# Designed miniproteins, single chains, part 62

Each design is a single chain, and the fold is of that chain. pLDDT is the mean over its residues in the fold that is shown.

## One batch from the design tools (miniprotein)

Design m2146
Fold by ESMFold2-Fast:
Structure m2146 (fold): chain A 69 residues (1-69)
Amino acid sequence: HMEELRRRAAELRERADRLQKETVEYFKKMGQAAKEDPEKADKYSEHATKLSQEAVRLREEAERIEAAL
């Protein structure tokens, strides 16, 4: 059903947006830590990268669903 697929795509985009906001938060923490603790900054960057990759995956899934409509 098209309505169900559209709702699923919207939910995936909303989840991706939340992860993207968390990604931004971790990049801010990285920037603040970079001068005092580069190793800690690297860990924040790694976490942000993982969240960003998951957000991209969810958006790609949403786009595939939308392309099939």
Scores: mean pLDDT 84

Design m2147
Fold by ESMFold2-Fast:
Structure m2147 (fold): chain A 73 residues (1-73)
Amino acid sequence: SREEALKRLAELLGVSVETAERLVERLFHDSDIPVPLTADDIYERTGVSPAVGKEEFLKGLAEKVGASVAELG
C-alpha cells in the first residue's frame, strides 16, 4: 500500500513518515507516485542515487524539490 511504501521510504531516509509523504508529494504529483515506492524508483525519477548514503540522498532529493532539508522536517 502507499502507507507501507511511505514507511519503508521513511526508514530508508531516516525521517518521519510525515516528512517522507511531503517529499514524495513534492517529487511526484499524486497521480504518478509508484506503489511500491523504492529507492530505485526515486533514482529513475530524480537521478539522485541512494548509494551516496542517507544524509546526502536526502539533501539531493530536497534540492530536486526546491526545498532545504530543514523545510522537509
Scores: mean pLDDT 67

Design m2148
Fold by ESMFold2-Fast:
Structure m2148 (fold): chain A 92 residues (1-92)
Amino acid sequence: SEAERLWEELERLEREIVELEARALEAARAGDLAAARRLAAEIRRLVEEARRVTEEFLKLEKDIKEKTLAQLRLMAMEATALVVERAVARLE
């Protein structure tokens, strides 16, 4: 059940990051550098939290497929943060 709780937390973080990505890229397209920077920073904080949650999940989970999926999801979230950070950098 603790592994299930951590998986649900990882899914919550992933959903929040996807929503913030859409908002950050919209702010970047509008030239709102201040909003794009705030959203990029928030995405980075959530990715750092997702990394911690993933590390704890990997200690508890025994299923190799579930461990692999958690790591792939974290990699996708990290890629999202980098895409947003690069969009912000292009405006500076």
Scores: mean pLDDT 89

Design m2149
Fold by ESMFold2-Fast:
Formats: C-alpha cells, sequence, structure tokens
Structure m2149 (fold): chain A 99 residues (1-99)
C-alpha cells in the first residue's frame, strides 16, 4: 500500500540519480537514456501515486509536458527519443482518462 509505494518511489529515485549525474557530464546518449527511464518510472507509479494522494493529475501532466519538451530538443531520429515520446504521449492519454 502507501508504504510500499513510497519505498518504490525512493528506489526509482535512487536508480535515476546516477543517470542524472551522467546526463550532466556525459553525452546525448546519457540524456536520452535518462528521459526513457524517467518515462518508464512515471508509467509504473502514476496511477498508484494519484490514488494515494502523493500527486495530482495536473502535477503529472506538467511533468510530462516538461519531459516531452526535453525529448523534442534531442535528435528525433534516435530510437530512444522516439520511444520516450511515445511513452510520454501514452501517459498523457492515460492521465486524461483518470480525470
Amino acid sequence: ALEELQAKQKALAAELAPLEARAQTGGVADQIELLRRRTEALAELMEEAIKAGLTTVEELLEQIDRMIEEAEAQDPSDPLVQEALRLLEELRERLRELE
């Protein structure tokens, strides 16, 4: 339940922290991989986080819009960028269905 969700969020944040560090000092490939992994993390947690009251549909839509802008700034021919954009659009649609 809530404790399990919070533990999962912390575990995902810890997993993403090294990728964020590499994205700051590394190349475009590290930045693209970070975007993809952040998109996957959102997909896994979003419905439970909303239901638990840890976030709102509006907050997640703002986060998704920011991630879409970041992905669109990358090379659109890169398969990882294309996958991240596809997942973000799917998440946006799912969030709209949640009201």
Scores: mean pLDDT 74

Design m2150
Fold by ESMFold2-Fast:
Structure m2150 (fold): chain A 104 residues (1-104)
Amino acid sequence: SELAEALARGGEEAVAAAEAGEDVAVAMRALGYAVAGLAPEEKRPELLALAERAEAAARAMAVDPEAGVAAFEEALLEAARVAGSEEAAEAARRLGERLRAVLA
């Protein structure tokens, strides 16, 4: 799945930023827009709304990292559902778990 590959790649970038003590919001926003860009034309409005939710989650990371990660995971799981990709759903859950572990 192209969506699952994008989530795995962007997820590694977000985790690497978190491990380095860098601002993860940039990587999270980039991943949200990449996911939206993979949408077929008919689903693009739904996935653009999910990119906006990913941006809001990235902003929340500065105030409440746990809430930010949870909101981001929910947005990516919804994108996986819209795309019909179980591999992407698994990648989204794993990313959420890894980000919580690093930011704990």
Scores: mean pLDDT 77

Design m2151
Fold by ESMFold2-Fast:
Structure m2151 (fold): chain A 90 residues (1-90)
Amino acid sequence: SSGEQFLIGQIQDRLTQVQLLIDIAEQYLKQGDLEKARYYLELARIGLQDAQSLLDEGFKRFPDSPQLHELREQLERLRERLRELERQLE
């Protein structure tokens, strides 16, 4: 449906932005700029929370959507990557 595809597109765009923020944070971490790394990881965390909220609404409307399940897997991989980088800042 058009509504399902629109929501999928919104989640995909948000996850793409989160991936970019994580990549930027990793680059700053490699340069030793811990303050900028923390800043971009915090933006990525907020983006993941927003994507999770959209995904939760998606599953309420389209519970059997294979595309939403794929996006959930992508979100979980990004969340794990975020956690690994946060551990490197401890």
Scores: mean pLDDT 91

Design m2152
Fold by ESMFold2-Fast:
Structure m2152 (fold): chain A 90 residues (1-90)
Amino acid sequence: PVEGPSEDAIIRGALRAYKKLPKEEQEKVKEKAKNLKLPDGSPLTEDQKLAYALIDLYEVHVRPVDGREEFHTENKILTDELNREVRRQL
């Protein structure tokens, strides 16, 4: 399989994007985050909850670009911050 960014890198990018979002968007992410659980019922850390809520809320998907996987979503701040972490890992 193609090597993607680590979970830690994705979480860092998502949290950085979260801090740059308008207050109204931050509140939507927080609301979604408080109800997130792993499929097996295991608890998530607060950082994981915010990151995964943000990814799900903005329908983040991956597209191949120049032989690399890049993150795409309608939210430009989130797209830029996630792909910044991808570039940092390379």
Scores: mean pLDDT 72

Design m2153
Fold by ESMFold2-Fast:
Structure m2153 (fold): chain A 68 residues (1-68)
Amino acid sequence: STPREKLVEMAKKNADAETLVEYISKENNIPKEKIREFLEENKIKTARDLLEWLAETNGVKLEDVLKL
């Protein structure tokens, strides 16, 4: 599975910020504090918020991202 597919799965399960911190930290070997800082700086509270941020940043519709 791609990181995008896993993130879509997490969004469908309504995963929160702490679930994102655990997942991203483990997969990328980045300290949890750095991930929390990134999420807070970008106002991301859930996996769905992260997908929405990615969609807006790349100029695509959230609905098209969720079709994975």
Scores: mean pLDDT 74

Design m2154
Fold by ESMFold2-Fast:
Structure m2154 (fold): chain A 73 residues (1-73)
Amino acid sequence: SEALEKAEKALEILEENLDAPAEEIAKAIEPLNPKIAKTLLEMAKVYGSKFGNEVALGLAGIELGVEKIRFIT
């Protein structure tokens, strides 16, 4: 549950800051979830900053959804 809370907080920060540089967002969320921070930086490399942030949010949201399903089932 603590890991899920930290992942949700990381996604919240990302969603609130989609127009910010990916490196700044990644620095803010790395202490909460280094995996989401890494995904954000990788997506920014491939898709550019703004679109990369959107893609990273979608990918991290899917992963968090899978973890929630594992908790319930």
Scores: mean pLDDT 78

Design m2155
Fold by ESMFold2-Fast:
Structure m2155 (fold): chain A 55 residues (1-55)
Amino acid sequence: SEEYERRVREALRGILELKRKEYPDVFNEPVDPDASVDELEERLREFAKKINEKK
């Protein structure tokens, strides 16, 4: 449902903003407030890959 997707989006956006604050060297791109859930999940996955790949 749309309500559920909005809550998931809010949670993912919050996580991304927190990561950007804690790891600015890795999370340099701003978080779009109206990004879709899929876009936010993909961004989190890409950043996780960068961190894990570099070790």
Scores: mean pLDDT 71

Design m2156
Fold by ESMFold2-Fast:
Structure m2156 (fold): chain A 77 residues (1-77)
Amino acid sequence: SLSPAEKRELMAKKLREEVERTVAAIPDPAVAELFREVVERAIEVQLTGSQEEFQALSEELAPQGEQIEAYFAALAA
């Protein structure tokens, strides 16, 4: 059986693999890089950080998140 820490590490690995697949599908390399950076920082803080650190990161990354969402909305239109 996997420990909670091993399960988190496995989940992070799977999420990183999904990120690379998503990045490969993004036509704009600047947006692809931004998406990778945002998700990697979120994964790292979620695995090792406190809830306070996660909230602070979410506030810090809100503009980048909005840019990514706007890009996908435009791409879907």
Scores: mean pLDDT 77

Design m2157
Fold by ESMFold2-Fast:
Structure m2157 (fold): chain A 88 residues (1-88)
Amino acid sequence: SSRDKALQLVDELIEQLEEEIKRNKASAEQQMALGALALTHRTAQVLDMPLEDYYKLIEKSLEAVKELYPEMTELIDKTLADLRKIVS
């Protein structure tokens, strides 16, 4: 389903961000931002949010992550573009 594809895409992005943290000493701010993204994602899954509302919520969370992980900008932007195609 479109929902399963959207959720899987964000799960894969979170896993990639977690691997980068494991390889390097992440700051407390970087760890908190990723934790907030993961919590937001899980909360939206549990609440069975409409996909458009889910997209808006994840987009805001990922913009905050981009500020703290500017090296991940291309990956995050591609994920958001792919997510938008699923939601549309």
Scores: mean pLDDT 81

Design m2158
Fold by ESMFold2-Fast:
Structure m2158 (fold): chain A 57 residues (1-57)
Amino acid sequence: PLTATFTSVVEAENEEEARKIGEEMARAAGWDLAQTEIVVEKIGEGVYRVTLTRPVP
């Protein structure tokens, strides 16, 4: 299956805040949050990698 993936490194107080930033990024890009998978990974103190993935028709 084809997917569109976007990855960003963000500074956040915790994983929940990093996830909210990811949701805002998806919304700003016009992506449907119900179709978007958001993965948050801690890579340093207060630093998170946020990966957004969605199916492409």
Scores: mean pLDDT 82

Design m2159
Fold by ESMFold2-Fast:
Structure m2159 (fold): chain A 97 residues (1-97)
Amino acid sequence: SNLEKYIENIKKSIEEKKPVIIDRLRAEGEALAKQVYEETGNKEEADALLKSYEDRIAQAEKNIDDFIKKLSSNLEDALKTLKEAYERFVKEMEEER
């Protein structure tokens, strides 16, 4: 259906934007870690900052993947409910003559 195509286009848009968001977060973390190391000489602090960004990236990936999965599940449930409602309507119309 056109609705299924619309939701698939939304999912595809999110999936295409996911790597852009992740790449930007990784680049930001790497740039900030490099700056900390260059300004302080503290490798442990720079490494801790980089790890903090990797943890944030992992959480962002999980949140995006969970959202895509929920969109798919909710669409399937909504389509099932709509199909069942239309089938009931058709049956009632046939039973009423």
Scores: mean pLDDT 78

Design m2160
Fold by ESMFold2-Fast:
Structure m2160 (fold): chain A 90 residues (1-90)
Amino acid sequence: GLERFLAVYVALHENKEIDILDDKSLEPYVEEARRYFPILFSKDPSAIGVLYAIYLDFKKNYYDKLTEEQKKRVEELFREALVEIEKILG
């Protein structure tokens, strides 16, 4: 969910080669994602807006480089991330 969505974003932002479909390739970026986006793991109501901003930036800057299967995986991770933030806030 949230950690893996952000790990994909961080890895692509750092111009790293990763297999988005392989959870093991994302593991090194999970801790880095928590460090980059602590607000998303807080009870701050703005966390939902920040997640949407990251999602829009992801689509604008990285989607054109992804396969249809990778895009589908990112959409799944985004939906899971949204649910996780709603649980943290609610």
Scores: mean pLDDT 80

Design m2161
Fold by ESMFold2-Fast:
Structure m2161 (fold): chain A 55 residues (1-55)
Amino acid sequence: AAARDKENSKLKGLIKAYLKHFDQTANEKNVVAVAKALDYPQKDYEKTIQELKAE
């Protein structure tokens, strides 16, 4: 759905910005930590982790 795609894109952007700011790699632990801090549901950050691993 369009709303889910927008939220996923926003979360992905926030995670990338966080990792770049702290010079951290896009590993699962860092992605999960940011998503949990933003209070996102597990389903959303699992998808984001898979997308970031594919890059």
Scores: mean pLDDT 67

Design m2162
Fold by ESMFold2-Fast:
Structure m2162 (fold): chain A 72 residues (1-72)
Amino acid sequence: GVEESLLEPLAEIRALLARAVAEKDRALLEEARRLAAELLELMSRSLPPERFNALREELGAMLAAAEAALAS
């Protein structure tokens, strides 16, 4: 279903963010940000609003944590 189709994109975003923080590489953070935006566009009409907002908040929190780690 739609939830299963989220597993691979979310794993890819998490892997890019982990690498961005480990390597101090802003290009990897920007790639993760791009993939997160693409995932949200794809899911905007597929997920119920409550689940879509949860996904947006989850992605936003992951990106914010990585940005904060890179700013240190």
Scores: mean pLDDT 84

Design m2163
Fold by ESMFold2-Fast:
Structure m2163 (fold): chain A 91 residues (1-91)
Amino acid sequence: MKEKLKELVEKYKEALDRLWDTPDPAEQARIQAEIDRIKAELKKMVGEKYAEKIFKLVEEYVTALRSGAPLDYLKELEEKIDKLIEEAVKK
């Protein structure tokens, strides 16, 4: 389960980054559908509460990365995401 959760989180990061870069409405719609599927899968695996926390941290991470935030801050967000995944798997 943990490996699958990490895979979904990485896919979510990639999808958000792609969404921010694409000016094409058709491609935006495709990426949004991908994001919606990833979010639904995460909710099924860890429940609403943990999924919402993961979504928030991943969104903060991608926003920070794209805005040129310090590496220390990006690392802190990654560590928070990893810890949240560990906690979700333990229950």
Scores: mean pLDDT 82

Design m2164
Fold by ESMFold2-Fast:
Structure m2164 (fold): chain A 74 residues (1-74)
Amino acid sequence: MSEEEVLEKKKEFYQNEIERLDSIIAELDANAKKYREKSKEDPVKAQIEADVYEALRLIAESLKKLTEEKMKKL
């Protein structure tokens, strides 16, 4: 494989990973909102679950940003 072919394949893999992370972020956000609503009836367990999903979403958003920065530097 040429260096050019390797570079293009790396860009494709980073783009696919960014799209996958977008899907994960959307799912984590939906779960955080779902448990936040449940916290009205279960203020202990559902509140903790909502906080955990919100934290995981922030981690996934940070990973997406790092992946985008790596792709931009290729």
Scores: mean pLDDT 84

Design m2165
Fold by ESMFold2-Fast:
Structure m2165 (fold): chain A 74 residues (1-74)
Amino acid sequence: MLSDEEIVERIAETSVALVLSTVALRESRGIAVSDAEKEARVRALTRSMARLEGLSEEQIERAVELALELLRKA
């Protein structure tokens, strides 16, 4: 079974991949997406996914921080 830390990492990776895929689709249609909008979408999706997995608030914030780090490297 996955540990809570492994779940945090997978949630962060999944949320960033999904947001970047939807952003790429919008940009291909000529719709500009700001860095602030990308960060807001990553934060919202990461928190939602982490809450569904029953993670603590501290683990949710860790997942958000990791997701933002991954987004900034992309």
Scores: mean pLDDT 84

Design m2166
Fold by ESMFold2-Fast:
Structure m2166 (fold): chain A 91 residues (1-91)
Amino acid sequence: DPAREEAARTAREVMEQLGFSPEIQELAAQGARTGDAEGAGQRVTQLMLERGAKPEVAQAGGDLVALIARLAAEGLPVEEILERVIRELAS
């Protein structure tokens, strides 16, 4: 499905712009492609914990990936997702 692959590319680009690793970028892309944003977030939390992140940082990373994957799956473009994420992190 071209729309699912576009969502995956959007999620990957957003995560790249935010400075996340290629492995986390790909987990976000998978969440957007499959529509399993929550599962993608949980996988990111686990990966970050395994790589030495503090639990609160790993959970925040997973929550952020779940949000980005969901918005990308809904068809939002990169720039709108970045603005939404920055606004929510600032509040």
Scores: mean pLDDT 88

Design m2167
Fold by ESMFold2-Fast:
Structure m2167 (fold): chain A 73 residues (1-73)
Amino acid sequence: SDVQQQADTRGQRVRDWLSQTYPQIPQDVIDRVSTAFRYAYIASQLTQQGQDSSDYRERSRRLSDEVRPILLS
């Protein structure tokens, strides 16, 4: 779907930017950040369509909570 393609594109842009700007960040952390952004985008689109976004919003939040202490260390 268009939403999935846009989410994938945004996630890849986040991944590329983080890898280039902060080369010291481990790849698994970059992967989690990218995935959190993808889930947040999908959740936003579901909300705009009047659909339940709770699952994607919670998945995004959980990933964000997991990476925050690592990135702020």
Scores: mean pLDDT 85

Design m2168
Fold by ESMFold2-Fast:
Structure m2168 (fold): chain A 87 residues (1-87)
Amino acid sequence: DNIKKAEEYIKKAKELLKKGEDPEKIAKALAEAVGYLMELDEEAIEDMLEKIKTYLERNGYKKEAFEKLIKDVEKMLEDRKKREKEK
């Protein structure tokens, strides 16, 4: 289930951020979550990872930038759940 996998990767990103782990690991977890929510192939997930890294770099890798991305992906998850419920 893509929704379940996206939830697991969002949870992983939150845990990595809480532990102060490598920014690239957090970015990769978020890219995977978006990949499941948008049903992206491996190449498109790699493109998403680069976009996430660019956003984080532009925001000086501040904790608030990671928290905003996590919230944005959580919103994507809720939107996906709503669409599945309406089917």
Scores: mean pLDDT 82

Design m2169
Fold by ESMFold2-Fast:
Structure m2169 (fold): chain A 74 residues (1-74)
Amino acid sequence: MLTKEEELDIIEEILNDPNSKLSDEEFRALVRYRWMLENDLSLEEAAQRLGLTLEQVKEDFEKARKIIKEKYES
């Protein structure tokens, strides 16, 4: 499994790669996930700060993790 620091490094690679074709939803999910990791927030804390339900935050973060995993496995 990837560490928090490894996930952050991969997110930076994806966001800074001019060849990365991200949808608006994918970009938003990655930015939100990075923000959570950088601030060492739990899923519950991220949900409270964003004004979202825990389920919505989980959906965004699973999307971000899928993108990270696909990049790592490429």
Scores: mean pLDDT 80

Design m2170
Fold by ESMFold2-Fast:
Structure m2170 (fold): chain A 108 residues (1-108)
Amino acid sequence: KRIELLKEAFKLEPGIGEAIQALVDAVKAGDTEAAREHIDRLVELVKKAASKLPKEKQKEFVEAVFNYAIGQLEFALASTTNPVAAEAGLEAIRYLKEQKEKILKELE
């Protein structure tokens, strides 16, 4: 079910996958500003994609996409020895969780 929602996300808004990859790359580079911009882009794309789905699937969709992005960052951080990248990643995960909660509240 989670894999199906991610496939639907990438089909509805191909930019979602690109935004998540760009976010991971920015975090690995220690670029906190770029990471934030990629998260803001991801928020726009997720809202746009969710609006194309039936109401009853929108929250699960948002959770699946954001949890995937958070998991990708956690995985990237597990392999880094760069303290600047670690700090950028922790800040990005915090901001992703904040944006996820905001979108979920808007979808009620």
Scores: mean pLDDT 83

Design m2171
Fold by ESMFold2-Fast:
Structure m2171 (fold): chain A 96 residues (1-96)
Amino acid sequence: LKHDVSSIRVEVKVSKSMNISQEEIDEKRDEAVKRVDATIKKLEADEDVSLNSRGTLEVGEVSVDVLIGVMEGHRAQGYGVNLRGAVLLAMEPLVD
C-alpha cells in the first residue's frame, strides 16, 4: 500500500452552524460513509473502475470531500486492494 494509498485523502468539513448537535454530526458522518461504500460497490459491479476524481458527499449540513486515487485494473490487483479498500483505509478516522 505505497503510492496509491498516499494519493487518497478524505477531508471532512463540518458546516460550522451554531445549532448542530454532536449526535447529528455523528449520524450524518455515518450516512456519508455508507453512501461512499454503496457508490464504490456499484462502480466495481459495473466495470473495472479507474477514478481520479474528487467527490463531495452532502448529508444535510455535513460535507465530506473524498479524493479518490487512480486505480487501474492491473494496479488494483497488484496492490492486493480494490478501490473500496483504499477509500475505507483513507476514511478510517471518520469511521472510528
Scores: mean pLDDT 42

Design m2172
Fold by ESMFold2-Fast:
Structure m2172 (fold): chain A 55 residues (1-55)
Amino acid sequence: MKPLSVGEFFDQLLADGVPLEHLEVWLDWGLRHNADNPEIVAQLQAYRARVAALR
């Protein structure tokens, strides 16, 4: 399977009906494990803001 972008990965989880609370856990883990990659951190933070706006 080809690697998904950060946005595609989380969009797939959201489409699969994963609860927003679980998405937040995945985003926290992604931020922690990709802290040395500013591009990935920026994408994860943008997605976290989108999830927060859905509440």
Scores: mean pLDDT 75

Design m2173
Fold by ESMFold2-Fast:
Structure m2173 (fold): chain A 97 residues (1-97)
Amino acid sequence: GRYRIVITLIGEGMSLEELRKKADELAQKFLEIAEELGLKVLSLRHVVDAEAAGKSVATYEAIVEGSLEQVKEAARRFEEAAKKMGLEAIVTIEEIE
């Protein structure tokens, strides 16, 4: 199927500049994970950034083609990679036609 993946990265006590650098590294990691799992990435786009109350936030959207199991595994590996970089990752998955 086709899936919309919304990824929100949160950096506690982190500047937006530092978050963006880490987000660029994680975008490359996402593409690597997708290739390893056989997911076709149709798009990957930056949606919005925000900074408030000592937090920086960056939101991305990916459209991928594959199985739900491949998408869930990609989300799991991505969340683990983000945590290793000191970021919280919130990943939401929606099936689209």
Scores: mean pLDDT 87

Design m2174
Fold by ESMFold2-Fast:
Structure m2174 (fold): chain A 76 residues (1-76)
Amino acid sequence: MKVEVLSLTPSGSFSLVTYVLDGVKRTEWAINVKNLKTGEYIDGVTAKKLKKGDIVSFTSVSTGETYTGTLNSVSI
């Protein structure tokens, strides 16, 4: 499912992701966060290289759903 990603903050083995789905802003813990442009998994180092227009995928810990979204802003 495609979403708008507002922010992405790595925290250990997880990342806190804020995104917009169907006009609703959500913030939740995610795993398997990947920058689809580079093929790299996101951590505290690789997250600093994220820029507007990059495409990321992530899996929600709470729902198990995988989302793909474009970074509309960088807030890391």
Scores: mean pLDDT 77

Design m2175
Fold by ESMFold2-Fast:
Structure m2175 (fold): chain A 98 residues (1-98)
Amino acid sequence: ALREKGEELLKEGIKLYLEGKYEEAAKKFREAIEYFEAVDPTSPLLARAQALLGLAYYKLGKYEEAARAFERAAEALLAADPNSELAKAAKERAEYLK
């Protein structure tokens, strides 16, 4: 139920985003994120929802919020596979760039 609700909210957000309703899309993406975090914080769906939230904020000119959302998307991807060589390399590069 929670995963299905999150996926429904994600689809609604994408539809709103495509209609140019970026504030409404961002709200739906934030709601979807809450459901995906409750179900599985390592889910690729959480990473996707965070990235879409970043895109919506970027369209709104909210660049600081967009950057934070993209950062959270990267963290979710690393949480999904922290033991892969790709995840390790991404962590090392992120630390170097700070």
Scores: mean pLDDT 76

Design m2176
Fold by ESMFold2-Fast:
Structure m2176 (fold): chain A 62 residues (1-62)
Amino acid sequence: KPSSEEAAKAVEEAYKAAKESKEAARQVLIDGGLSEEVAERAAELMAEGRGNAAASLAQSSV
C-alpha cells in the first residue's frame, strides 16, 4: 500500500498522462498503488480540471 508521498507522486505523473487520455492517467494511478476505484475517480477529476480534488482523494485513500 503506498504512502501519502507515493500517492502524491503518482498524481503528478498521472497529470502528465491525462494530457494524452483519461485512461492513461487511470493506469498511472493504478501502477502507483492506488485501487482501481480510486484511480478511476481521480482520473475523472483530473479530466475535469479538478486536480486538487484528485490529489486530495488519492492521498486520503492510503
Scores: mean pLDDT 76

Design m2177
Fold by ESMFold2-Fast:
Structure m2177 (fold): chain A 76 residues (1-76)
Amino acid sequence: MREVRFLREDGSRGSITIPDEVDGDEVIERLRELGAHPEALGALALLSSVNGGRVTAEQVQRAMELGEFLAELLSR
């Protein structure tokens, strides 16, 4: 089990604790309900699709970090 940290659409920070491996659709839905940034959700959805619908907690964290980076680029 691992804590995953993410950026919300309002610019606030959140976290969620997930198993080391989870269903991609389930974790995307939970993060969407918590207000995770759309760019982060998009990155996670793409990663989940190429992994056959399963993701690791580390992959979820990397997708959240990528989404934060993309959100910063789009804020210009």
Scores: mean pLDDT 82

Design m2178
Fold by ESMFold2-Fast:
Structure m2178 (fold): chain A 75 residues (1-75)
Amino acid sequence: SSILEKIAELSGLSVEEIRSLLQPDGRFTPEQALRLLLAAGASREEAEELVELLKDEDGTLSPVQLLAGLELAKM
């Protein structure tokens, strides 16, 4: 997936590592999203705000939502 490749590039992990973090439903936990945002160079406060802004009602993030957070962290 081009989205998972972009997440890997922005977080500094391999696509295989990103794929291994995915839940069976193809989503990320808020803890995983926070760690990836921090790995991408976001501050703790910025990473926490981005997770809260982008997460769904169940607390998880889709790959598209996580990618948006990673892109915002670079602005």
Scores: mean pLDDT 83

Design m2179
Fold by ESMFold2-Fast:
Structure m2179 (fold): chain A 55 residues (1-55)
Amino acid sequence: SKTAKEILEKIEEYVAAGDADGAVRLFRQNRMLMRKLDREALEKVLKLLNEMLEA
């Protein structure tokens, strides 16, 4: 099974590739694991996803 950190790294890979849909989908599919992230890490991820969706 994947850890929250492994899922976060995969989300960052999608963001780096410009795949906003892939990043958001992976985040949503692993929502329970993402809630285990540190507050600062979670806020940083949400900010990155929001910036991609606004672009």
Scores: mean pLDDT 76

Design m2180
Fold by ESMFold2-Fast:
Structure m2180 (fold): chain A 63 residues (1-63)
Amino acid sequence: SEAEDLLLLAQAGASGRELLAWHLVEVEGRSYAEVAEILGVSVATVRNAVAAARAKLAAARAA
């Protein structure tokens, strides 16, 4: 579930930005450009945050 994924990400050491960017993109289906505007950061920063969150979630699920 979404709540379980958020808990796994937090336990895996995801930052607040990584958690929020992941949620807005993966759960809400927002574009990287839209999330960048919401967070006041570059699109590259959003892509990096989402990639880091995805990697941490995959590693946590494999354990």
Scores: mean pLDDT 83

Design m2181
Fold by ESMFold2-Fast:
Structure m2181 (fold): chain A 74 residues (1-74)
Amino acid sequence: MPPLSEEEAELLVRLAEHELSHADTWSVEELQKFIEGLEELIERLEAAGYEEHARRMREIKDQAEAILKEKEAA
C-alpha cells in the first residue's frame, strides 16, 4: 500500500468525525459498514506510524460501536 501523508491522516480523521455526527440516524447495517471502514483506516494509520491519528480514529470507532449496541438493544 502507498504510505499515508500526515495531511491525508488528518483528513481521514476529520471525515470520520463528521460522519460520526450523523451515525445516530443510520441503520444497523450502515453503522456496521462504517465500523468496518474505521477498522481498516486504523490499521493503515498504525502501519504508517500515525499513532495519534490512530488513537483518535479508535475513539470514533468506540463511539460508533456504542451507538450500534444501543440500536441492537432496542
Scores: mean pLDDT 82

